# Designs tried in a protein design run: designed miniproteins, single chains, continued (4). Part 110

Each design is a single chain, and the fold is of that chain. pLDDT is the mean over its residues in the fold that is shown.

## One batch from the design tools (miniprotein)

Design m15811
Fold by ESMFold2-Fast:
Structure m15811 (fold): chain A 78 residues (1-78)
Amino acid sequence: SADRQTVLRLLDLAEQRIRDLEAEHELTPEEQQRVDELLARLRAIRASPAPSLAEAREVLDEVLELIGDVYLRKIQEA
C-alpha cells in the first residue's frame, strides 16, 4: 500500500541518517545506547504486518534529535 511504502521510506531515511552519524562522528557510550535503541525500534516497526506511520515519524524525529545533540556536543568541545 502507499502508506506502507511511505513508512518504509521513512525507516530507510532514519537508518541511513544513523549510519552516516556513526561513520562521521565518534559517539559517546550514551549516544551509542541511543543509536542501539533507535535501531531496535526501526527493526520492530519494519517487522510489523501493519507498520505505523505515526511510530515511523516519532522514531525519525528522535533520530534527528540525536544528530542535533551530537553536533551541539562537538561544537561545545571545539
Scores: mean pLDDT 86

Design m15812
Fold by ESMFold2-Fast:
Structure m15812 (fold): chain A 98 residues (1-98)
Amino acid sequence: NREEAIKKLEEAIEKLEEAAKHPSVREEAEAAIENVRELKKAIEENASDSKIAALYTAALLNIVAAIIEAERAGDEEAVKLLEEARKLVLEAGRLYDS
């Protein structure tokens, strides 16, 4: 299910790119995009499980940081986009382990 995991990460990047248009979370969303792209590349290149796990954790932490900043700013639209991105990254993790 690596192919399905990669598709979910691509969908997550699209949601994060929309979130990055919001000034309240631009920096955090851009950091999350970088981590999700690195995670996708690591899966495509058959990197070690430990490297994939570390990148997966980093991506989730940066998305959570972005959600907190969006909530502080009262940017409800950014919160929804970031929560959708987080769900997609979590689904990718589940599919990768299957």
Scores: mean pLDDT 88

Design m15813
Fold by ESMFold2-Fast:
Structure m15813 (fold): chain A 73 residues (1-73)
Amino acid sequence: MSELEEKEKELEELIKTSPKNPSKETLDRVYELALFLVKNGRTDILMRLYLEAKRLNKEKLVEAIEKAARDAK
C-alpha cells in the first residue's frame, strides 16, 4: 500500500471512530494527515473525507481539516 493510501485510510478511520470532542493529539494528527493530502495534490480525497466529517457532525475534525487546507496554501 502506498504512503498516500495509508494516510487516507488513517484519516478516514479517525473520522469514523473519533468522538465529537477528541483529544488534542487526535486533532493534531487529523491536521497533519489533511495537510499531507493537500501538499500531495489530493484535495479530491480530502474533500470527500471533509464531507464525511460534516455528515457525522464532528465539528472539531471539520475545523482541523479546514485549518490544514488554509495552511497548505
Scores: mean pLDDT 85

Design m15814
Fold by ESMFold2-Fast:
Parts: sequence; C-alpha cells; structure tokens
Structure m15814 (fold): chain A 77 residues (1-77)
Amino acid sequence: MPTISTEELARIALEVLEELAQETGNPDIKELVEKAKAAYEAGDYDRFWAIIEEILGKLTPEQRARFVERFLERLRA
C-alpha cells in the first residue's frame, strides 16, 4: 500500500466529512466538522481522530457507507 502521512489522511477525512455535513444539513455534524478542522489546523491529530469517531457515530449507516466510499476513492487519487 502507498505510505500516506497522518496529515494527508486527516485532510482527506476532513474534506469528505465537510461534503457530507453540507449534504446532510445536520447542524450537530457541521459543528463537529468545524471542531475537527480546528484540531487539524492545530496539528492535534489525537483530538482530530477522536472528533472524527464522534461524527461517524452520529451518521446513519447510509451516510457512513458514503463516507467510506468517498474516503477510499480519494486515497486512490
């Protein structure tokens, strides 16, 4: 597998979740995405991934599947 940096992996996850937050219209997800973005910009990847896990826990099974699909597609690009 190609070696991907923690920063690049976090950036891809953040971009996919920003798109899903916009599509879902769920304000709780939007607030968590903004917190994840702040953690990413601060370089706090432990906090970032904890917030990502919380977001994934709030997604429906359909939304979670959509996240995984888009995330994997971006990892291939």
Scores: mean pLDDT 81

Design m15815
Fold by ESMFold2-Fast:
Structure m15815 (fold): chain A 65 residues (1-65)
Amino acid sequence: SAEEKLQWLKELLERLRRGEYISSDELHDAIEKAIELAEKEPSRTAEVNKLLTEILTLWHEQRRA
């Protein structure tokens, strides 16, 4: 469901905030879930966009030496 996908993305963000290593495959899954949510529930696009932006920012920072 959309709520399960959104909760999965929120949990991934919390894992990143805790300093857990997130693989490229997990990031790819996050992007795919975000795209599917935006296509199926346009009303949630702003929330999903904000969440994905935060995930991408933290993931990029963890990989920067």
Scores: mean pLDDT 81

Design m15816
Fold by ESMFold2-Fast:
Structure m15816 (fold): chain A 85 residues (1-85)
Amino acid sequence: SKVTEAAKKAAEAAAKGDAEAAKEYLIQAGMPRAGEYLKKAVEAALKGDYKTAGKYGKEAIDILLEKGEEEAARYVEKGIVRLIT
């Protein structure tokens, strides 16, 4: 889906520490709240706050799951795992 393709790109941006790009990909796909939380997750990780990064990442994943975007949620989860490990 459009959301899945955007989530894949957002996850790649997040894994590279690009908070703004990660957010923008999800906003362009119509998932602004998921994008905002993914940006917060990346920003927290860049500060070394991996616990907060995981919490914000979970919020982004939960929003995608609530919208029925299970494959998109899996890509974001993989990006968060790469970001914090």
Scores: mean pLDDT 88

Design m15817
Fold by ESMFold2-Fast:
Structure m15817 (fold): chain A 87 residues (1-87)
Amino acid sequence: MDEKELAEKFIKLAEEAIKFLEKRADELVEKDPSLQPLGDEIRELIKKAREYIEQAKKGKLLEASKKVLEEISKAARLLAEAERLVS
C-alpha cells in the first residue's frame, strides 16, 4: 500500500471518529450542563488530534498516527466516564 493512500484512508477514519466523539459529547452536555467541563476537555483533545492529522497529510504518517490515536483514545475514555456519571 502506498503511504499516501494509507494516509488518506487513515485520515478519513480518524475524521469520522472525531466527528462521532464531538457529537456525543455535545449531546451529553445538552442533556446535563454540569458535564460542560468534560465536554470542553473532549473538544480540546479532538482539536489536538486534528492538528496531528495535518502532519499526516504532510507525509509524517507514522509519527502523526500514534498521536492522533492517543488523543482520540483519551477523548473516548472521557466520554465513557461522562456517560457513567449520567447512568
Scores: mean pLDDT 80

Design m15818
Fold by ESMFold2-Fast:
Structure m15818 (fold): chain A 61 residues (1-61)
Amino acid sequence: MLSKEELQELGKKIEELAKEYNLSEQQLKRIALEAMQLLDAGKSIEEVLEEVKKRIEELAK
């Protein structure tokens, strides 16, 4: 299980990526939910960040 500090760092990185790609608040919430589901499925923070980046890039097209 990830520490509170690791979860906060992941959240910050997701917010930074969302701001970089000008995502809406609704899109950010969706991506955050998907990231949490991936963590619950046992994926590492690095794997979750890679999936989040792909999602954000697809939404930014």
Scores: mean pLDDT 77

Design m15819
Fold by ESMFold2-Fast:
Formats: structure tokens, sequence, C-alpha cells
Structure m15819 (fold): chain A 91 residues (1-91)
């Protein structure tokens, strides 16, 4: 289900941030990502792989746009994961 994909994206926050960063570099805004996610919710025929991509990009953009969400994520990560996230954000 889409809800299960959204939960998986939150649990795999580093992959979500990576997807969100890539989307932001391509000029995709959080607003555009949210519109795409709403279209995905309305389309039962959309492939699961496309749903996962849309959810990961949207989740990552939400984390990147919210300083509070980013700080909360950093608090949950271990030292190696924090280093990887900081390098990803610096790129």
Amino acid sequence: SLAAIEEQARQNALEAVKAGRAAKEKGVSLEEAKERLEEAKANPSLPEEEKRKIVAETTGLEILESEENLEALLAELDEEERAALRELLAA
C-alpha cells in the first residue's frame, strides 16, 4: 500500500534524503513533489516502483525543507550515518 511505502521511506531516511536532494538539484520543489504524491494516491494503476520513488523524493524534500525535521533525523542517526548525511547535504 502507499501508506506502507511512506512508512518505509521514513524508516530509510538517508535514502529518502538522497532522493530529495537529487530532486531539489533537478529543480523539483516540495510543492511539486506533494502534487505528484497526491496524483500517485489517486492512481491505483501507478507502478509500485514509481510510487516508492515519488514517496522517497517527497519525504526527503520535507526533511530538507524543515530544520526541525532535519535536527530530529540527525538525533536518531549514528555517527557514520550523520557523517554521510552531512556530506550529502554539503554536496
Scores: mean pLDDT 73

Design m15820
Fold by ESMFold2-Fast:
Structure m15820 (fold): chain A 70 residues (1-70)
Amino acid sequence: MRPVLSPEVREELARGSAELALATYLVLHKKGKLSEEELEEFVERLIRRLREEYPDDPNLEALERELRER
């Protein structure tokens, strides 16, 4: 059985880890340590995960549009 956390803590942890991961990949890309293709693959995977956890978040559609411009 999955660990039972309070709803607010579970939500904050999921959002915080996703945001931290995205920020980390963006920093690595700026430093030239991550290719544009690798960043795009990570972003697509992250958006899929966020949609699964927060399907009604309108910010995910805006983020996907911005990051998947091509």
Scores: mean pLDDT 63

Design m15821
Fold by ESMFold2-Fast:
Structure m15821 (fold): chain A 71 residues (1-71)
Amino acid sequence: MVKEGEGEARTPSGAWGKVKVKVTEDGIEVLEARAGYTVPADSTPEQVAQARDEANVAVVKALNKAIEDAK
């Protein structure tokens, strides 16, 4: 039996992640993973690093949601 799931997560800063998975009795396959973030042009390196970290967290949350959706 094969089930597909998708998950999406967004932070208040606008960083986001979207993941699609295929779950089988043999395991989990990631079909698609996307992430993005936007910062103002005058952002400090610290602000850019924070936005990247938030995007990474969003992808992990999206992956977990996609796996749950595939149940």
Scores: mean pLDDT 81

Design m15822
Fold by ESMFold2-Fast:
Structure m15822 (fold): chain A 69 residues (1-69)
Amino acid sequence: RLSQEELADRILKILIEEGEVSLGEISRRLGVSQSAVRRALEVLRQRYPFFRIVYDEKTGKYRLVPSFS
């Protein structure tokens, strides 16, 4: 069983490696419900504020944009 923090870290890795990924794809890859993915995305946003998570309505996918200083 994965904690919300562990799920957030795994989602971050997927976003870095894939560039763009849907909620359903994250759910499938991690073996968790879509509601668990949504909660973990909120944890990820709070834990890593130097990253921006954007949703692309055209593709239906989330992507990670690193904030370069």
Scores: mean pLDDT 76

Design m15823
Fold by ESMFold2-Fast:
Structure m15823 (fold): chain A 75 residues (1-75)
Amino acid sequence: GEIVKVRVVKDGKFLGEFPAVVYDDKTLVPIPESVAKGGEVTVDGVPAKKLWSDGHTVVYEAEGKFEDGAVVEIK
């Protein structure tokens, strides 16, 4: 897998660059639960599916290979 830096925006506010993992034809985006809070997530407008949570981190999966600078929006 390749690590890329995605730009995380929540409710219109830029929160920072977070690491994401490109694996096969998918992008996995780990987001802290304190940030995600059950919100809807998109990566460059592509809807992301919640795969897994341990109560501290939620891993979202978006179809496609995204690169550094891809925008993760949480609503």
Scores: mean pLDDT 86

Design m15824
Fold by ESMFold2-Fast:
Structure m15824 (fold): chain A 95 residues (1-95)
Amino acid sequence: MEAQAARAAADVLDETAKKSKNPEFSKLLSKGSDLLRQMSEAIERGDEDRYRQLAEEYEEVMKQLGEVIAQSEENRELYGQMLSEIKERVEEVLA
């Protein structure tokens, strides 16, 4: 359900990181993936405080990722593909 959606998104971030030729972009995606997996675990435990902390860290990583994306056309294309894939997989696991 919600934890499953977070894991699905994490898998897409990991896959996108492996496709990227930009090490900064790949590093941020890998960190985001790790945070999403930890958030999934927090959801399963009912650890609301841990989830909020991880969500804040995830938002900070996404802000840094946005800066990297703005500077690279290739990263923008990969990010767009990633968002479409996340939407599709999350919709499937929540259906």
Scores: mean pLDDT 83

Design m15825
Fold by ESMFold2-Fast:
Structure m15825 (fold): chain A 87 residues (1-87)
Amino acid sequence: MAAVREALEEASTTQRIIDLLTRAGLERVAVPQAFVDAHRAAVDALLQRIAALSRQDISEAEKLALLVGVPRARLAAALAEAARLAA
């Protein structure tokens, strides 16, 4: 509770927000849509992280995408972009 509130009060700490979203995913806790809407920049950064993870562990990437309510099409687009940049 306190850690989530502190991260929300620190709007500039995108990495802290990503860590909280990742932890919520691993603990099988649904991320509220209002949190996603308030932190769109962090959600976009998380999409890039999900794309990187899916190259090694598709299962974990899919769990994170579902928990933040990311459509499969948006995840696929992020994966394609990551592959293009790596090539």
Scores: mean pLDDT 51

Design m15826
Fold by ESMFold2-Fast:
Structure m15826 (fold): chain A 63 residues (1-63)
Amino acid sequence: DPLAHLKAAVDAIIAGNYDEAAKHARATGTPLGEKAAESAEKGDYQTALDYIAQEGIELERAR
């Protein structure tokens, strides 16, 4: 479930666990998830959260 991975990525960013956040963002298998992972790895978690939010909207719309 890609939405479950996005929620786990948000929790990991809040905890400062960027490696775990990047892993979960990539597990979505989407371009926005990949961009979120790259931003989290750079420590730019505001940009990472913005990409996660966009992906969450896209995944909800696909349902």
Scores: mean pLDDT 80

Design m15827
Fold by ESMFold2-Fast:
Order: structure tokens, then sequence, then C-alpha cells
Structure m15827 (fold): chain A 104 residues (1-104)
């Protein structure tokens, strides 16, 4: 279930934080958590995890920036298709920041 996947990603996030994991791994997990909140219709929680991901943009490895931008954009399309326009915009803004960072 979506709730079970969310619980798994939250447990994974706790382990990554305890082990001082890379910004790449943290952002990937934040995006996956945000995606599960989108599927649950939880707008505020989805935005909170997108903002957590956004804070990591300067620390993400250059090779992962384009891949994460594609993932953020894809999640934005899913959010838009289910009527979560504010969440979709937050994902699209994150994707733009990731693309801009990849060009710096």
Amino acid sequence: STAARLAQYQAQLAQLQANNASADDLMTTYLRIAGEYVLLGKYKEAIEYIEKAKSLVPDVSKSHLPVLAVEARSLGIIAKNIGMDDVAQAFFDLAKLLQQQSQS
C-alpha cells in the first residue's frame, strides 16, 4: 500500500540521517516520500518534503542533478494530473533549480 511504502521510506530516511548519508541519497528519499504524500492527497506534507529536497540542491553531485530534475518534473506532472496545483508547481520549481545547478 502507499502508506506502507511511505513508512519504508521514512525508516530509510532515518537510517540515512543517522549515517550522515550524501545529499544525493537524502534528496532521492525526500522526493520518494513527497511522491507517496501526493498519492495520499496530503498537500502540506508533500510541500514540506519538496522544501527539504530544495535545501539540498547546492550539495547534490553534478552527475545526479539531471536525473533528480527529471524525477521532480515527473512527480510534478502526477501532482498536476490529480489537481494538486501548488504541489505540482513546487516540484516544477525544484526541477528548474536542479537544472540551473547542473549548468553552473
Scores: mean pLDDT 90

Design m15828
Fold by ESMFold2-Fast:
Structure m15828 (fold): chain A 80 residues (1-80)
Amino acid sequence: GEASLEAFNAEFERQLAEIRESTDLARIRAIIEQARARIARVRELSRRENVFGAGVQLLVSGYQALVDAGEEVLRRLEEE
């Protein structure tokens, strides 16, 4: 429902802010690892059930954006 989508978007924005503001390499890596695990799970469930439709693409894109943001921040922090 819309409430679930709003909750997902709020949590997604919170995690993006946490990644961008954090200097804790272990915490950033944990967020990336969790996001990658969720992408793998969503893709596996999509293949098995074919029931998630457009929602699968939204979730995968959201978690992939967290991975990409986290990897960019880690790269910058590791170069300092």
Scores: mean pLDDT 75

Design m15829
Fold by ESMFold2-Fast:
Structure m15829 (fold): chain A 89 residues (1-89)
Amino acid sequence: SARELLERFIAENRERLQAAEDFLTNSYHNITDPELKAKVLAEIQGILELLRQAAAAYAAGDYETVVALLEEVLARVDELKAYVEEKLA
């Protein structure tokens, strides 16, 4: 079922989801350059909008859409993390 697909996705990606949450919570506060901080904040806001969409899909019972949105969140967090690490090097 779609619900089992979501449960399996969360179980298989638990560590990656936790790392993404930690990054989104802490990354903004570690940036001292105002221009970089503004760009990172804008990207975080885009990722938070995807999480809002995932929450709405979950409430609607659309578990396949939740999985797709969480995959997009993880991809965007990985991209943003790589971008920040490059700019801070």
Scores: mean pLDDT 84

Design m15830
Fold by ESMFold2-Fast:
Structure m15830 (fold): chain A 89 residues (1-89)
Amino acid sequence: LAADAREALARFEENLPLLPELEEKAEAMDKEEQERFREQLERQAEEAEEAGLLELAERLREILENSKSPAEMLRKVAELQRELLRELA
């Protein structure tokens, strides 16, 4: 579990280092920025599944499928990152 959380956090830090700050200004993101963020989440879900991080992959797909706005999507991803940090503590 700790190893999975560490790997998941490393992937988040590599691809989404400013996630908590982005959460606050999600509604100010233009459409192109929103689409790139969505594409990054899709890639992370695929990479997580290939790496055997099945829970991370499922949660990222759930966020992509069930988020109704970019702000909601960013908020949920930020919460996921916080959960991974708690798991490492």
Scores: mean pLDDT 68

Design m15831
Fold by ESMFold2-Fast:
Parts: sequence; structure tokens; C-alpha cells
Structure m15831 (fold): chain A 61 residues (1-61)
Amino acid sequence: DELSVRMAKRMSEQALKMLELSEEFGLGVVGAMKQFVKNAPVSEEAKKIIEETIEEVKKKI
């Protein structure tokens, strides 16, 4: 599931970059990531990347 992992990594990078600009932007990306995991069939690897990114964003806020 190369595409899901690639998308998860890109979302992770964007979430962290947005968090550096604004906490509100970072939380917005986290919301989008939660919807992605909930609505799309993603691999366990992609889900792990997304979940770890959500935790990292929450720790920094």
C-alpha cells in the first residue's frame, strides 16, 4: 500500500510545518488526518504514521 504510506508521510510533514506557523493550522491538519483514517481504507503502516503525527502535534500544543 505504497500510496497510502506516501500520503500519510506527506500529511505528517504538512501537519508539523503548519504547527510551526500556527497551532490552529496544525490542529486543522490533524482534523483532516483523522477524517482520512476514518473514511479511507489505509494500511496499518499508514495508520501508524498518522496516529504518531497526531500525538506529536498534541504534545506540542
Scores: mean pLDDT 74

Design m15832
Fold by ESMFold2-Fast:
Structure m15832 (fold): chain A 78 residues (1-78)
Amino acid sequence: MELSAELLTTYLLAALTALKEGDIELAKEYVQKALEIGKQVKPDALSRTLMRQLAAELRRLGEDELAEQLDALLASWD
């Protein structure tokens, strides 16, 4: 469980870092990996915070579909 949750957090942080560096395509790849992991691993408080931050940043960039997938994943674990 912890290893999978750590991996989820790692991809979420990597995606946010890629967005800050302007590498939108790399960020999208990391978000896709995080979505696959998040289907199998319940996000902890840190991962939920990072997912919300990523969804907001993706919406700001016009990546609305990917942001909605992150929001849907969070809602599925409520």
Scores: mean pLDDT 82

Design m15833
Fold by ESMFold2-Fast:
Parts: sequence; C-alpha cells; structure tokens
Structure m15833 (fold): chain A 135 residues (1-135)
Amino acid sequence: VVPPFLVLQIAGKDVPDEEVKAEAERLGLDYVFYKNEIAVLLAAKRGLLGPVVEKQLWKVVESWRAEDGLLRDPSTGEVDEDGIVLTGLFALAFYYLGKKDEAKRLYEAAKRWADQNPVSEAVRRVLEEAEKVLK
C-alpha cells in the first residue's frame, strides 16, 4: 500500500490528466471512493471530477456518516483506522471540489477521534495534509 502522503506529493507531475480521469470514472457507482480513493482525490485536486463522481461522493457521506461525523461502514457500524483515513481523504477531496464547509466538518470529526485514540502513521499523514489546506 502506497502511503497517502506520498501519492499526494506525486499528484499532477507523473500521471496524465486523461489517465487520472479515466481511473476515477472507472470506480463503481455505489462506492466510488472505496476502490481507488487516490485517483478520485487526484481528479478532484486537478478539477477533473465530473458531476456523476461528485454525486457518488455525496451519497457515500450521506449513507456512511454517523452522528459523530465520522465515515463508517453501515454494515458494521464500527470505526477503525481505515474509516478515519477515509474520513480524512474525503475532507481533502471535498476541499478540492470547493465544498470547504463539508471538508472542515469531516476533518474536525477525524481530528477529534485522533486526539482521543492512538493513531497510525497513515491517519497522522492524512490529517497533516488536510490541516495544511483547512487552517
């Protein structure tokens, strides 16, 4: 697994726009982000996300967001480190889509959890990247 911060650093330099767009659009309609979160984030950052993919991101937030603001699999109802990483990556994607209020809500939910729990390097790096743009 490539660390999220490394992929964010590579964003826009080594992969053609058409390849990033095609990969983001290849994701499943019911849960686009779960299959290639990094391609969706790169497409959002480059302004390449179409309205269909944006609509699927909103559908995930509406179905997966619990009362605490964290994204979690509705089949389990549990929060794990993967759910916190997902919440932070969605914060970054919504920021690049110009949805700053939603990005901030997702970031603050993930940060509140990270402040109360031991966190992996993956969680820490995603939150550091989100903080740089959501200050």
Scores: mean pLDDT 70

Design m15834
Fold by ESMFold2-Fast:
Structure m15834 (fold): chain A 83 residues (1-83)
Amino acid sequence: SAVEEAKRLLTEVGGLSETTADRLVEEFLKLGFDPEELLRLAEALATISRASRLGLPPDERTLEAVRVLRPFLERKAEEVAAA
């Protein structure tokens, strides 16, 4: 499933814990992202987390990952502002 693949990307590629991956996937779904968007968001976050863990400088792939995450950040900011 998209949920299982997203968790795998976050843990195996991103190096995040199972608990963190579970929470992130639940947050994406709560904010109304569909399964295709979920996979794209998970791939982007895993890319950023891996680069950070390995101490890599920002490259075009990392910058593209940040752009992919922008809708998530905007929806999260709106949720926080509404609370």
Scores: mean pLDDT 79

Design m15835
Fold by ESMFold2-Fast:
Structure m15835 (fold): chain A 58 residues (1-58)
Amino acid sequence: MPKKVVTTVTKPVSTDPETVKQEAIAKAEALGAKVVATNVHTTADTVTASALGEIAPA
């Protein structure tokens, strides 16, 4: 079964959401996972990006 990995990055709301998303993706890829979904949530103070990745079975 493929293993699922979730990475999350939270930055101040002044940070570019695309940059935060790319950091979440980079963290997942550093773990050897292929990113299959991303989510970006913005509040008054923060931007949070999450990346869901799958590690293919060897």
Scores: mean pLDDT 80

Design m15836
Fold by ESMFold2-Fast:
Structure m15836 (fold): chain A 86 residues (1-86)
Amino acid sequence: MLQFTDLPKDVQEQALELVGRLRELPVEEQERVLEKTIEKTAEKLGVSKETVRKYLGGEEVPSAEEAETIVKVLIEVLKEYLEELK
């Protein structure tokens, strides 16, 4: 089972910093980032957006591969969004 702590330290620190910045954004912007993450994750995994929402809501447990993909997509979306704010 892939856990957050199994990721390289640089990736862990980057994810935590990006999540911290996301929490400082207005709710509308947080919802936009979350929706883009759900959409891109669904496309990469070949599943429905509803399935991704169930993973994020804890209703279903993603596989290690799916969990890794979700984290990577979240990092990518947050980076793109924060670069647009510069």
Scores: mean pLDDT 70

Design m15837
Fold by ESMFold2-Fast:
Structure m15837 (fold): chain A 55 residues (1-55)
Amino acid sequence: ALPVDLAKEASELLASDLLSDETRAELIGALQEKPVNLAKLEAALKKAREELASS
């Protein structure tokens, strides 16, 4: 099961037009894994956060 806080953060990041297609695809891929791979999801979230912070 995906934690609600991580799902909310991912949705907010995916709503941003400043996110690259590559980073967006990685984040979507991590969210679609069953069972959830937390390390992969955390890495994708970190990459998305860093990309938006540098914008």
Scores: mean pLDDT 77

Design m15838
Fold by ESMFold2-Fast:
Structure m15838 (fold): chain A 78 residues (1-78)
Amino acid sequence: SMAKKRQLRSDGLSADSASTRYRGKGAEVERQTQKLVEKSSKKKGEEVQKQGKEQVEALNKQSAAYDKKSADLFAESA
């Protein structure tokens, strides 16, 4: 049905938007981590960098999951 295909496309766009938001959050965390490392001692900077990397990896994983969901929904809408 056209209504079902429209809903799938709408859901796909929402998932794509979520993927973009998580990717953006990851980039922001990476930038903030770099700024904090630059202001920190070597030892504290290493701790901040490790925490930032773990947070970026988690956000990128969420982005990838939503990207896949978006692709699957758009494929079903075809």
Scores: mean pLDDT 87

Design m15839
Fold by ESMFold2-Fast:
Structure m15839 (fold): chain A 65 residues (1-65)
Amino acid sequence: AADETIERLLSDPDLRQSYISRGRDLVEEKFKKEFPGVTPSGGLLTFLSMLQGGTLAVEEQERKL
């Protein structure tokens, strides 16, 4: 479950970095889908990945399972 993944992320720095990187990619894909033709700034992507990237990465992993 998502809560179990979050507990693991808090305990494992390597796993946390992996999810942060994937979450950023997922946030960028979502932004481009909602605003086609608009290129988001690096700062905006970083901010969005901090707010929702982890949740999106967890949802992607659960969906693939």
Scores: mean pLDDT 68

Design m15840
Fold by ESMFold2-Fast:
Parts: sequence; C-alpha cells; structure tokens
Structure m15840 (fold): chain A 88 residues (1-88)
Amino acid sequence: DEALREAIIKALEENKNESPKEALIKAVEVALPEYPELTKELIELLEQAEFITEEDKEIFKKLLESYPSIEEFLKHEIEVLKLRLSLS
C-alpha cells in the first residue's frame, strides 16, 4: 500500500498543470493494476462529476495520506462521489 500511495501522490504532482478533474483521474488510474474494479468505478464517477476543484484535489491528497489502506480510501471516495452526484 505505501508504494501505491506514493505512486498516486506522484501522479497528482506530475499532473498538477492539468485540470483538477484530469489530475485526479490520472492519479486514480495508477491503482488500476492492484484494485481494477474500485479504480474503474471511481474513474467513471469522476468523469460524471460536473465540478471538481483544486480544494477537492487537496482533500483527496490529505485523505489518501490519512487512510491506512488504499482499498478503504478508494471505497470512501466512491461513496463520497455517489452522494455528491445524487445531490446534483
């Protein structure tokens, strides 16, 4: 999990000049080999989100650093985006 966590953070930094939504999608794609089902679901939800901000990206990074498991982090992000999309 630590190597994957660092790889996701690196992808966020490498894509900092992209839109926040594109940066998040590219960062999440790093988890595809380890968690293909969760990663695909999260990417589909991110694509459907109308508005992703720099603040959302910072919250994503902070949460990623705080979660003990990448699997639990991905599940949490999926539930948050599902809730967000249900309100729109």
Scores: mean pLDDT 83

Design m15841
Fold by ESMFold2-Fast:
Structure m15841 (fold): chain A 65 residues (1-65)
Amino acid sequence: GKEREEVKEELIERMKRLAQKFLEAFPEATASVELVDGRVLRLTIEAGGQTRVEEIDIDEAMKEL
């Protein structure tokens, strides 16, 4: 299986690509990806005065990948 650091990098790149696709469709939106407590990746998208937050636990993702 993949090491945790490799899985973390893959998930970060995946979230960045999703954010880029969203920003291409909604140019007034903002998006950010952050690593919380070294364990949870958080994608925050703000558009039209609304905020959406999506989180993925790296250790849980490793069980599926």
Scores: mean pLDDT 75

Design m15842
Fold by ESMFold2-Fast:
Structure m15842 (fold): chain A 74 residues (1-74)
Amino acid sequence: AVSREQLREMVERIVESIITTYKLTPEQAEEIRKEAEKMVEEFLEKHPEPSKEQAQKFLIELANKLIEKAEKLK
């Protein structure tokens, strides 16, 4: 199983990568962080103890969603 802490660490790495890659402003970065937090909370509500497979699929979905949002902010 993937702990809540491990999942949040993985999400944080994805968020930081997107902010850096897209050279987002502090305000744009905050929008990405808020979207990520919303997605994490919704996922953990449905999967309190996610499997590695569930976590992996979620992280891919999260990354794609945040990239789409970052592109729209540019």
Scores: mean pLDDT 84

Design m15843
Fold by ESMFold2-Fast:
Structure m15843 (fold): chain A 66 residues (1-66)
Amino acid sequence: PSDVEIMAEAGKRARELLADLSEEEQRRALGRIEEAMKAHLRRTGRLTRAVADEIVDREVARARAA
């Protein structure tokens, strides 16, 4: 799969996991997820589903702790 497809899938999963939070909290968390995935891609040249899932899980947990 392409990096674009992986990012889109991760975004969809993140929206589902964050659906019970406010729209503002969702937007902040989704922004952090996108930036983290882009940063990983810039550093390594490759984004995997496993890495994207780890980023989503981390940022979802952070949003819920805030």
Scores: mean pLDDT 85

Design m15844
Fold by ESMFold2-Fast:
Structure m15844 (fold): chain A 70 residues (1-70)
Amino acid sequence: DELEKAIEKARELAEKYGLSPEVTEAILDNIRAIAEKEGRVPSDEEIESIVKMAKLGEQDAAAVRAARAA
């Protein structure tokens, strides 16, 4: 199952990057959405990009939350 392999790879990368369980689940949902909407499983390169973008977004989201709290 290509989708299951993509999900497993995404989980491994998310763990390696130290992402929260909530962010990890969002990444997995994104991969599933791509598979359902486009009828294809994301490539290894796409999965890595999604995980890296999620890590960057988590850092940006923390900055936005801090700004809103001020």
Scores: mean pLDDT 75

Design m15845
Fold by ESMFold2-Fast:
Structure m15845 (fold): chain A 76 residues (1-76)
Amino acid sequence: VVGLIRRGQSSAHRYMVEQGVPRSKQLALLSGIHDLMDLAEKEDLSKEEVAERLRDLLKSFGIPEEVIEKILQEML
């Protein structure tokens, strides 16, 4: 599960850099992914639950659905 989230973090970070997203927003999203990792470890979240929560997180930061799907596919 942690490996899945770290892979998604790398893909999301790459997208943000390519699109010129401000560093402050990059750090906020990475912080959110880190919080999700902590939650997944403490509450033993399933791979499916982690993927759903990560999708919602990425969507809340305005990442396009197409890019979110690609990130999730790279994580799986």
Scores: mean pLDDT 71

Design m15846
Fold by ESMFold2-Fast:
Structure m15846 (fold): chain A 94 residues (1-94)
Amino acid sequence: MEEAVKRLGEAVREYDTDGDGTLDFEEAARFIAHVLGVDESLEKVLGLTPEELREYLASFDVDGDGTLTPEELRKLLESLGIPLTEEQVRAAFA
């Protein structure tokens, strides 16, 4: 748990996030790969095409704006077997 939180904070610092803390799908894919501790593209790790990965990420984009909020990112990471609290995700984006 602590290692995932540490990687989450590191990923937020390395990737350009807007001042509102949202990530576009490309940034979100890189962010998730970093949190998972992989240096390969997320689509290769998951065995998806870039199109399938985009569709998967879009399933968490509830408002359809093409970006993921910290809460949507938390739910996505939880679906990948990384259970983070909303507070841990918000702390990383603060």
Scores: mean pLDDT 69

